Designed miniproteins, single chains, continued (2). Designs and how they scored, part 79

Each design is a single chain, and the fold is of that chain. pLDDT is the mean over its residues in the fold that is shown.

## One batch from the design tools (miniprotein)

Design m6737
Fold by ESMFold2-Fast:
Structure m6737 (fold): chain A 55 residues (1-55)
Amino acid sequence: KPISEEERKEIGEAGENGDIKKANELLNKHGIEGTPKTGEEVSEMAGEALEKNGR
């Protein structure tokens, strides 16, 4: 499912707060595959998904 800017922001905030588990659950909910270990990886994955689905 396409990720919205609001959803990407929520995922990024979870990663920034160090809640990698929550961020990973949100990423998986939107069909983004991966196992990020850091907030930076979370933000990168969320941003890539938004860019891919945003036109």
Scores: mean pLDDT 69

Design m6738
Fold by ESMFold2-Fast:
Structure m6738 (fold): chain A 69 residues (1-69)
Amino acid sequence: MDDFVESITRVLTRAGLRIADRQGPEAALAAVRAAVQGLVDAGVLSREQGERVLREVTEAVREHAERLK
């Protein structure tokens, strides 16, 4: 269970960091939020799991953006 959430977090973090590099952190956070919401709506993640993934990916994207400024 946790390994699955961890794997999704890693995939979305990598995608979010790539988007942040190309389009900035706001675009990355919007894309990640949409992806997590889609996974929750599809029943792939619970609401609680989605909140955890979104929190961790958001933090990683913001830390990456701070290193660029």
Scores: mean pLDDT 81

Design m6739
Fold by ESMFold2-Fast:
Structure m6739 (fold): chain A 100 residues (1-100)
Amino acid sequence: DRLAAERALARELRPLEFFVRLAVAKEKKDERAAELVARARALGMSDEQIERAVEIAVRAHREAVRLAAAGDDEAALEVMRRGAAEIARLAPALAAALRA
């Protein structure tokens, strides 16, 4: 059903959303940036892996916004899903914790 599918998608995208939130917090110089970095480190991520995950998230978000603006919502969702999967491969413990 539609509501179950929407909840499953939201859960799938949590790793992407985590690093988009981190990118936004860093840009705004928000205290939450340090908290999100500390959480990622506690789940076994190196600083290099965190930086790479932020790059993946920013790239996926920008492309998804571009596709959605062009009216291609299905392609926008697919770009976000691929970004989330790439982050989950890079940080499996963090992805598992966020999807629990």
Scores: mean pLDDT 85

Design m6740
Fold by ESMFold2-Fast:
Structure m6740 (fold): chain A 58 residues (1-58)
Amino acid sequence: GKAKIVSSTATTAVIEGEAGAKKTVTGVGPHEVEIDGNVYRLVLTDKPLPVGTEIEPI
């Protein structure tokens, strides 16, 4: 299922999976996170990601 950005800063993002499980990524650059058996990819660019952005699994 889709994940969603629930908070972000210039160097962090909190990603919430469809079942409500959350993961935090820290640091500028590409990240891959596994939530509920799905892998999500995002890139932090030294600016906050918009809250509510949906991410499809890879």
Scores: mean pLDDT 84

Design m6741
Fold by ESMFold2-Fast:
Structure m6741 (fold): chain A 90 residues (1-90)
Amino acid sequence: SASIEEILKKILESYGINSELDEKQKEELKKLIEEIEKIIEEIKEEEERLYEALKNKDEEKMKEELARIAELVGRLIKLTIEILEILKKA
């Protein structure tokens, strides 16, 4: 199965071959993809911490990790919308 990260990398490669995007738009798209990759890695780390809290039956820690995951997912959604808006202009 392809992750969002892998799909976004393939989109960038495809636009690199059929470049209707200017250099500024390409650089902006690249930065947004790099930010998404970083957020996905942070979500993965928080998921591991959530799993550890579940094993230890630490309800307070579970709530903290869920709140962090929710914030990171919200940022991921915003960045994905920004990529979509750049691609719509191509």
Scores: mean pLDDT 79

Design m6742
Fold by ESMFold2-Fast:
Structure m6742 (fold): chain A 90 residues (1-90)
Amino acid sequence: MEKLENFKRSIIESLKELKEELGLTKKELLDYLEEAKKITIDELDEKYKPSDKKYQVLMSFYLIKDTMEELLGLSEEETDKIIEEAIEEI
């Protein structure tokens, strides 16, 4: 589906930029994705500042997930898989 492929490409580019800007490895991005599954947006806002690297990475994952679920009707499991695949393609 063209819409999904275009969005996946956008995710790869966004994550590539985030990786370069914050000096992260692919392993660190995958570790943050696993952490995002365990922590809520509310907990992130309570414990961390917007300037924190962890806040920026986790918030980016939450935004990507919400956008895919809203625009493409994907499940949380499908969304996580797409982000994992996007990180591997960087």
Scores: mean pLDDT 79

Design m6743
Fold by ESMFold2-Fast:
Structure m6743 (fold): chain A 89 residues (1-89)
Amino acid sequence: SLEEIIEKLEKYLEEAKKLNDPLTISAVELALETARKAKEGKATEMDVEITLGLLGIILGVEKVINADERSIKIIEGAIEELEKLRASL
């Protein structure tokens, strides 16, 4: 459900904040904003696709700079939750 997606993203945001990784925090905040807009009926499939594209770029940057594996896993988790959101639209 959309509520479960938001709850998981909120949990990922807490984990990202503990790692103090600004790129990972920004990725999860963007995902969470998109999911919340979807709950309000204000997000289109295109909005979700744009956010997924941006998360993919952030993930690529984190891998290139050899970021903490936990940061990478958090971003991958956020991408998975947004892919579930896209499938439900």
Scores: mean pLDDT 89

Design m6744
Fold by ESMFold2-Fast:
Structure m6744 (fold): chain A 94 residues (1-94)
Amino acid sequence: MEKEEQEKLEELRREALENPSEEVKKALELGKEMYEAGVSDEELRELYKKASEYKGEELTLRLGIAGALAMKAGMDEDEVMVVITAAKLAHEAL
């Protein structure tokens, strides 16, 4: 593995697990609610498309959907936190 990728992943993991932002925590909670409610992959895809229409809430909805999809893929809570944090950083980089 490339050392630069390892360094980025390690930083992201530490940020996600040791000092998660309130927004990441809210997204994790929203993702858990969607997962527990049994939201289907089709419904999650539809919500993701509609999230782009909600400019003030787009990030929170996208992060929550990413968390729900990660949980449906069988990821544990720590993995889900990393996914949500990565999605947030990707959105901020745009």
Scores: mean pLDDT 74

Design m6745
Fold by ESMFold2-Fast:
Structure m6745 (fold): chain A 82 residues (1-82)
Amino acid sequence: REAAARAVSARLVEISGSDPSLVPVGTGTLLAALLPLEELEKLTELSEEDIATHERLRAEAERLLALTADEELEEVVRRAEE
């Protein structure tokens, strides 16, 4: 989670460098929400509460995707998965 979130965060920081308002929270936790559950499970132990939290953060990340360039955020997600 941390390593993948860091990679996604670094990419998002570059994107937000052009428009910081597109990254309202500015936390790696929000970026980790873009990861699929399978990838997150490999990085950290998931409890029922963690799964619920992840779903909530994913919804927030999807909202962010709708407010920004879909192509740019989609690339960020791919980079985190790779």
Scores: mean pLDDT 51

Design m6746
Fold by ESMFold2-Fast:
Structure m6746 (fold): chain A 77 residues (1-77)
Amino acid sequence: SLDREVRVSMARIGISVGELTLRRFEEKGDKEGVELSRQLIEEGRRMERAAAEGDDKAYEEALERYKELNKKLNEHL
């Protein structure tokens, strides 16, 4: 469905954001920022899988974890 396609696309954008922050923190030698970025990518992948499978509950749970990790990453920027 279109809603599923949008959710999958949003998850992929989230993964790309995590990949960008991972690269930036690796360049800085910030091990904590690297680890948080890896966790952000993992939650983005969980969102993508849940969206593709039509598991709305798993998608929302992964999105909540993604948002909390993103908040922690912003404290390192």
Scores: mean pLDDT 87

Design m6747
Fold by ESMFold2-Fast:
Structure m6747 (fold): chain A 85 residues (1-85)
Amino acid sequence: SLIDELIEAVENKDIDKILELVEKIPEEQLNAAARALGVKLRVGIGPVRSKGELLYELGQILNSEKLLEKAKELAKEENLDLHKD
């Protein structure tokens, strides 16, 4: 599944593959993907409202500036603030 491929890409720190897979994930599956990643990686990933938020969480976990910058770009398009509770 796309979620399983995303988990593998995150475990491998394959930033380009993460960007590709997040773009392909349907909006209705974003929270399922975030939940699966949180369980698999044993990290706190909260519910996500958008692809930008998912990339932001992953960028923080992986310390990836490329993911964080792409997340900020998407969040502006989505009219979301990534730093609010």
Scores: mean pLDDT 79

Design m6748
Fold by ESMFold2-Fast:
Structure m6748 (fold): chain A 94 residues (1-94)
Amino acid sequence: SMMEELRRKLREAMNRLREAEAKKDEEEMIKVMEELIEWLEAKAPQMSEEERQFAIRQFETLFAWVYSRLPKDNEKAKKVYERALALLEKINAS
């Protein structure tokens, strides 16, 4: 089911982010966020309202966690932040 795929994908992303944080691997944290955003953008049209609301809440939590840990002056991180905000607007509009 889409809900099971969402739960799995979000859990995998958080696990990868925690591992990247432990290694101080900012590039991997950015890559994980980029991959998650791309996956959510691709899957959003297939989501029910319940699945979209779940995805929004979980993604906001992940985004806040990553934002607090990445340098604010990193240009790649800034691009991810912009994409994350655009994704949240797009899913909320759907």
Scores: mean pLDDT 81

Design m6749
Fold by ESMFold2-Fast:
Structure m6749 (fold): chain A 112 residues (1-112)
Amino acid sequence: SAEREAFLLEITRRALEAILRIVREPDVLAGIGAILDLIGDKIEFERLFPNDKLGLEIVNLLLDALRAALLDPEDKEAVIAKLEEAREVAEKGGFPEVVALLERAIAELEAL
């Protein structure tokens, strides 16, 4: 549905903004805050769309990417690997705007 796609797109945008910020300028407290925010988004997404397994998988991969960025911000390859997995799931799920956001974030991380 349009509402489901819009919510997933907004979760993805916020998560990617947090990941890019942490990689550029590591801040442990800000990173913990971003993880807690994304956990809240995951709980709400699962509550609203309990049968959207692919959307939930994307959110879980974004959480994995955010944790990787927080634990070792110098290991960009580990972060990019999780975002590439999220991109593949988004392509399979038919979320072209989410794919576009992920591709942009991956390119931006590779340029750092």
Scores: mean pLDDT 89

Design m6750
Fold by ESMFold2-Fast:
Structure m6750 (fold): chain A 82 residues (1-82)
Amino acid sequence: MENEKLAEEALEVRLKLSENPDDEELREKYTELLEKMNEEAVKIFLEKLYEERVKKTGKSIPEEELKEIIERIANEFMEAKK
């Protein structure tokens, strides 16, 4: 349950960062959230990110693009945990 809330918060900050990529405060908050997330929270976060995109577009994205998004987020998470 707590992992679900962490994933939701990370998603919200991620989306805001997408709108304001040069906002240092949002970037720092996003990094801190990723640091707190364990593997289960990351999986939930990734699935919610995908669902958000599907809702925005009205259909699922190609598997290639989905893989790139998951890979990128995983890399960002790995770097944040450093």
Scores: mean pLDDT 72

Design m6751
Fold by ESMFold2-Fast:
Structure m6751 (fold): chain A 82 residues (1-82)
Amino acid sequence: DVDKQVAEYEALSKKYAARAAASPNPEVAAEYQRLSDTYANAAKQLKENKDNPKEAKKISREYASKITAEAIRVVGLEIEAS
């Protein structure tokens, strides 16, 4: 369900933007903001391709990979900052 995935990605974008704003480490804050922006862009691309199921599925897969990589990077930076 593209509509549900868009809503979830928009909620996650807002969540990570809030984490960026709350982060005392500017490098960690920048990576959370990047993750927030990636979720926002994923939601936008899915909305634009809502009527094309094949393209929506491709976008979902490509953004899932990118999101995973960015999430690993944020976790790595938090561990290094410890």
Scores: mean pLDDT 85

Design m6752
Fold by ESMFold2-Fast:
Structure m6752 (fold): chain A 73 residues (1-73)
Amino acid sequence: NKLAEIINKVIEKAKEHGIDLRVASAALMAILAHGKEPTDEELDALAARLGVSRETVRKAHEIVLEVIDEIEK
């Protein structure tokens, strides 16, 4: 199950980078729902909702994209 592999790898990399699992899971769900290129507006909205910086959300999205690319390729 590719989705389970993606979730497990995202958790591992989020821990390595000190990113809250709630932020990492929100980034994963956003990428799955809206594709692999979030807008600055989408990043700002997510950052405001989670109480974190745009940079933290951007880093979480980068981790998710890296994991998806590695598992799908």
Scores: mean pLDDT 78

Design m6753
Fold by ESMFold2-Fast:
Structure m6753 (fold): chain A 86 residues (1-86)
Amino acid sequence: SEAERRERIADLVGRAVDTVLAHLQAEGRFDPEELEEIRRAVLLASRFVETGDPEAARQLYDTLERLAKRHPAVRPLVEEIRALLE
């Protein structure tokens, strides 16, 4: 169902965010730009889950792609999210 799809997307975004935050904490250094991208991903995922806005979905995907380029460990989660957004 559409509700299950959105819930799965929210779950996967949360897991990707947790993975990135754990990696940044382990490094002991935080780039303000990366923290802003993480916040943006969370807000866009929330907006998409609540509204189904296609623009929020597109911006979420773009934000997750940037995070995956910096943190390859989240690539499998981003690919699963991508499949669910299309």
Scores: mean pLDDT 83

Design m6754
Fold by ESMFold2-Fast:
Structure m6754 (fold): chain A 61 residues (1-61)
Amino acid sequence: MLAEGAKLIAEGEKKKSQGDALFEQGKKDPEKAEELFKKGEELKAEGDKLIAEGKALFAAA
């Protein structure tokens, strides 16, 4: 069923959104930029992976 793929895509999109928010915070707070950008990259990478897995499930279904 498509439900598993949809769940993974939703979780991935949420993580990408959180990563983007951390990047914007890093731009506004130069003292914490390095930490925020690193956390943002990790969240975006996790999000991209989850979205790819979800899309693969739709393609396989």
Scores: mean pLDDT 80

Design m6755
Fold by ESMFold2-Fast:
Structure m6755 (fold): chain A 87 residues (1-87)
Amino acid sequence: SDEELAKEIKEKLEQAAKDLKTFREELFDKLDLETQKKAVEQAEKQLKLAEEALSKVPKDSPYKEEAEKALEEFKRLLEEYKEKLKK
């Protein structure tokens, strides 16, 4: 169902956001740059897939608004991580 899909997208994005925060805050000084760049590449792929999946969910579906908020948070954290890697 569209409700189940939106809820799954939300939960996956919330988990991905936690993972990005862990990489940025806890693992940044412990992992090599190549490993961190691969993590960014995977996160960018996940973001694109989530955007495409969520675009197919009707605007009136339960959890769509929550999933959209989770998507924006994930996107924000990914951009912050990418900026930290440039320094």
Scores: mean pLDDT 82

Design m6756
Fold by ESMFold2-Fast:
Structure m6756 (fold): chain A 77 residues (1-77)
Amino acid sequence: MEELLAELGELVRRVLEAGEAASREDVDRTVETLRRLLALQLAQYAAETGDAAATAEAQAAADAYLARFRAYLESLV
């Protein structure tokens, strides 16, 4: 978890510092790292909740968040 958070932070910093020079590959890696982090959070939530419907709702929210985050990063490059 902490390692993915650190990696995500570094990737976001790299994209922000590069601006228009940042590659689409850097955006893709950043979004992929966030997706992995969210997957770990969802697994933890599922284990704690035991509620398949609540977990599915959280997954849908995570997918929507990832789409908005990608759009945001793409607007910067």
Scores: mean pLDDT 73

Design m6757
Fold by ESMFold2-Fast:
Structure m6757 (fold): chain A 68 residues (1-68)
Amino acid sequence: LSPELQKEVDEGVLEIAVGVIRLDFERNGMEAARDTLEASKTSPFVREALKIATERDPEFRRAVEEAE
């Protein structure tokens, strides 16, 4: 892929990941926050999605802070 197209794909995939993280948190609460935080330790992609999710959802941000 061209760098420009790769950026568009990466941004789209990241938005999907943020949506999945937030939906998982709505369904499973603190357990989902802990699981996402653990996954972020080994995946730079999950770390970025986690950061965006915490910026958009204050409740998720608090849950992640408590899980730390």
Scores: mean pLDDT 81

Design m6758
Fold by ESMFold2-Fast:
Structure m6758 (fold): chain A 74 residues (1-74)
Amino acid sequence: SVPITLEVPGASLAEGITNLTRAVEAQGGRLTVKSLGATTAELEIETPTGRLHVSGTGSVSDGVTTITGTATGR
């Protein structure tokens, strides 16, 4: 597992995840939300370079959603 920090525009964690999904899709990937809480997110991200499982904590400040956690490759 590797530490990961993701920053995306969003006034809420849900909006940030929506914007992250669009960014992943723009790269030819797919994002699946496995669980989403008020401050937690568990995601599967598939890209041309591989599949990632991301588990982390989300926070929102000044219209930026930050997800900090761990990513594991497959």
Scores: mean pLDDT 82

Design m6759
Fold by ESMFold2-Fast:
Structure m6759 (fold): chain A 98 residues (1-98)
Amino acid sequence: SEEQQLINRAIGLTLRAIGLEIDLRLLEERLEREPVTEEDLERIRELVREAEELVREARELLKVAPEEVKPIVEKALELAERVLRRARELLERAEREL
């Protein structure tokens, strides 16, 4: 059904947001102990791009989602926006340290 497809998309967005949050956390923990490298900057820039795309996709899905699916999409959006904010802050700090 169309509703099931939207639910599956919302779940997919949530899983992607969780994956990005884990990747960001691991990178942040590493960079507290070790110097920033050019490879780290590339990884952070990629994480920012992926989080921006996820935020965009979640916002578009939220516009068309039925009320029953909206909470799942809203949670994914909230996670994606937090990851994006943290990734941008990490990028700014890393660029200053390189």
Scores: mean pLDDT 86

Design m6760
Fold by ESMFold2-Fast:
Structure m6760 (fold): chain A 56 residues (1-56)
Amino acid sequence: SEVRAYLEKALQEEGIEADLDEEVALAEGLSRALGLKPELAAKWVLTFLKVDKQYA
């Protein structure tokens, strides 16, 4: 999965602790629900995780 490969690399590079399977499922769900390209949905999930890391 393009989404899985992107998120796995991005989470490792950013040092974010997250459940990769859960985040991939969220990105794929957003892609389906909003009609977004999978890569854009993955970027949205990464953005939310960065915000959560910064404020949680």
Scores: mean pLDDT 78

Design m6761
Fold by ESMFold2-Fast:
Structure m6761 (fold): chain A 77 residues (1-77)
Amino acid sequence: MEEEIERLKKLADFYEKGAKDAEQSAKLMRERAQYARDVLGDEELAQRYETAAQIHEDKANELKKKSEEYRKQAEDL
């Protein structure tokens, strides 16, 4: 039982870290979009970075959900 709880907690931590890394990538893409628009005047490039940011944000949300599911499984044991 204790070993299974620890395994689920490690999986939750793994997905939580993945979510944070994806959020950081999304933030970087948003910053690049702003630079492209404000400094380079390149709206098309800005839009492409905003699209990339959305993909990373969606991935972060998926990973957060998986982390929460594994934490709940550990608590239910």
Scores: mean pLDDT 87

Design m6762
Fold by ESMFold2-Fast:
Structure m6762 (fold): chain A 68 residues (1-68)
Amino acid sequence: RAEELRREAEVLRGQSALLKAIRDYLEKNKDKIPGAEELIKNYKQMIDELDRRSRELEVEARRLEAEA
């Protein structure tokens, strides 16, 4: 149902926001944390995946709403 898809998209957006906060912390402390650059790259990939999935769920939710 559209409502379920919207809730899933919201959860993914929340997770993406948290990962962005962690990435910002790592960037700010890059010189103090060994391997920070690699962690930042990994979190960037996760953020991109979450944002992509969230967008797909929103598109599907709108499609289901249009059918109603």
Scores: mean pLDDT 81

Design m6763
Fold by ESMFold2-Fast:
Structure m6763 (fold): chain A 104 residues (1-104)
Amino acid sequence: DQKLVDTFRKMAEETLERIEELAEKGELKKASLEAGIFAGVMQIFLSVMAPFLSKEALKKVREILRETLERLKEIGEKYNITHPEFQLALEDIELMIEELEERE
């Protein structure tokens, strides 16, 4: 469980770093695509792995998703990202958080 949680955290941190770097360079469409890819990858992994995760691991994954969502919203506001793909990524992450909360 801990190794899987650590993998989710690392993936989220690396993705946030790439998105912010792209946004800083003015590559807002690429930043939006990266956010969408991250949301899709997380949704697939959670769909496959959720039955194998403990209640504690699910709580930690949900906390990682909440932190990631907050930071993505900050990046979107700071760089004025208005691409629909970015908004869809935020919505997908919010839905994943809601589903994980229901499992508590």
Scores: mean pLDDT 84

Design m6764
Fold by ESMFold2-Fast:
Structure m6764 (fold): chain A 84 residues (1-84)
Amino acid sequence: SVSARDALASMVQRHTQALQRGDPRSAKMSDIFMNMMNMYVVDGVPRSQVIQLGNQQANFYGMSADDQQMVLSIFNYQIALFDA
């Protein structure tokens, strides 16, 4: 089976490629991701609450479940790198 780390790296790569292509879906994902990172890193909000608030913002933006899952995976990957 593909490792969780390899799966997350693949998702981060796809997100980066979509941003470079000017994909509007990726712009919404990036905005929510940055807000989640700011809440976690700057405001010290607990991870579970950041995920809940991020999901609420994604629903407000009308994001698909697949796009929400991608943002969550990128967030989890980046906080793992930040906390290393």
Scores: mean pLDDT 74

Design m6765
Fold by ESMFold2-Fast:
Structure m6765 (fold): chain A 70 residues (1-70)
Amino acid sequence: MAAELDELVEKYRGKPAYSEEEAEKRIEWIVKELGAPREAAERLVEWMRKHSINPDEEDFKRLAELLMNG
């Protein structure tokens, strides 16, 4: 739901940024587990970093599922 997406985004806005290595790991997770094209996974992670949305690993997976699967 869009409401759940907005809540997760606001929860993690301004949280400490994760490393470039962690960002790459998250891209690989989306490609492997959600079957999304790498380009789409890279765009999602770049969007989150651009807006300083830095979720923990568990909530990142939930955000990715919501954004990639509708």
Scores: mean pLDDT 75

Design m6766
Fold by ESMFold2-Fast:
Structure m6766 (fold): chain A 87 residues (1-87)
Amino acid sequence: SIGKRLRAEVDSLDQDPITRENAKLAVRLAGVDVSARIKSGETPAPEDIRQKVLELLEYWAPDLPPEMREQIADRATEVAMKYIRES
């Protein structure tokens, strides 16, 4: 899950519905990757999480403005790091 707040933030973007759904998919796939790495005994760095989100956003939602991709990546990294710290 990408979290309710982050999902709402993506849904509020002035973008077409398909682009918003693809952006949410990219964030969800990044979350799956991070979760798998944690389960394997890795401690992902914030920079690695952020880069993974950006790469997936560029692949799945290339039509997003760069500033929006950066904003989503920053927010997703913040949410992931909070989860890691509280685990």
Scores: mean pLDDT 80

Design m6767
Fold by ESMFold2-Fast:
Structure m6767 (fold): chain A 94 residues (1-94)
Amino acid sequence: STEERIKKFEEEVAKIREKYNLPKINLKKSSDPKEYIEQALLGLYLESLRNKVPKEKAIEMLEEVTKVAKKLFPEYDEEIDKALKDLIEAIEKE
């Protein structure tokens, strides 16, 4: 079910954040998986800036989250790839 995929996504994102020593975040509840994916990616980007995470490490974290998102929500593959590309470009400019 979509709800089970969202729950698994939230759990995997939490593990990735813990691996990179970032604090837990509570994602805003939605029935739309795309909103969870966008929140997770934007959250990591902003936290990476705040915590002065090295650019290479920030990109690696985003790539790990997008890999999980694409496996759980293959219907959003193109949108996930675009979001990752846009965030990587933003990181490279900072």
Scores: mean pLDDT 82

Design m6768
Fold by ESMFold2-Fast:
Structure m6768 (fold): chain A 114 residues (1-114)
Amino acid sequence: GAELALEAAELLKKAVELLAEALKKLGKDDLADKYIKRAEELLEKAKEYAEKGDVKKTVEVAEELKKLVEEAIKEIRKELEDPSIPEELKLEAEISEGLALIYVGVANLLLSKV
């Protein structure tokens, strides 16, 4: 049971990492590092709960990672409101958002089977 929730958490951490890379390219290194650190802390908790067979707590951590993905997307969208950002960087950030949303979709599918 807990293995599907852990797989969802791992995918959501990958989504946070993609969005953090986009934030770094937009000059938001401190914010990106904060998101990466939080995602690492959450994934470690998910691994601990999954190892103990605690399905409910593993799912709760996956939901916290999903919240972090949503926050990172919001920050990227906010930064992209700056018209001085090169079009190539805007496109790269949009691609990172799209890939992150694919990971969220797969994670949601896995969590629906827990």
Scores: mean pLDDT 90

Design m6769
Fold by ESMFold2-Fast:
Structure m6769 (fold): chain A 101 residues (1-101)
Amino acid sequence: MLEELKKKFEEKLKKLEEYLLEEARRLAAELGLSEEERERLLELARKQVEALKKLYELAKKHGKEKEMLELLIKLIEAVLNKDTEAADEYADKIAELIKEL
């Protein structure tokens, strides 16, 4: 079960990274950003994915690995589905879990 959650999380992270990089490229084109500014925006997208990985590692260190994986997977699914209400709900639950770490 935990190994299945880890695989789902890794698959969802990869899809999220692809999505965020495409959104960053689209936004850069829409705003008429320079090549340098576009690269900074792409770096920000990569840092967002890295932050989720760090949250997972932090939860793992404090024995909350399963709970964090379930919430992170749900958050990523909500973001990919453009479900802002669900994304906000899962972000709030993650923030509450962080307080318990």
Scores: mean pLDDT 86

Design m6770
Fold by ESMFold2-Fast:
Structure m6770 (fold): chain A 73 residues (1-73)
Amino acid sequence: SLEEEFLKKMKELEAELQKAIDAKDWEKALEVLEEMRELAEEAYEKSTDPALKELLKKAIEHLDKLIEQMKKQ
């Protein structure tokens, strides 16, 4: 399903993010965070569930804040 594909991709990106952080590769970590944000935005646009859309909106806002903080490193 679309939801299962989203969760699988997000889990893969979370693993890549952790690997980049462990390597202190802040450029790669920022790239992965931006990919996570794009994936969450796509899921938001495709979702018809209001509760899921609200959670995705909050997740996108949180990712935007993390991206801005990483850019200041």
Scores: mean pLDDT 83

Design m6771
Fold by ESMFold2-Fast:
Structure m6771 (fold): chain A 73 residues (1-73)
Amino acid sequence: SKAEAIERLERLLEEAPDMSDEELRERLYEIIAEMLADPSMSVEERQGVVELVLAAPDMSPLEVAERLLEMLR
């Protein structure tokens, strides 16, 4: 659910200072994959996630996680 995605992103951001960029990116993309597979996500929310993923190579994983959380709130 959207609420589960928000909670998981908040936990990831709390744990981020103790993670490598690679570990943070891996965990972030697991959350993104679960969100895209979630039928409770609106078309607009799913489209926003896809657009953020396409921009992700030009961003830090922390920045992607923060923007994703802001978008879902």
Scores: mean pLDDT 80

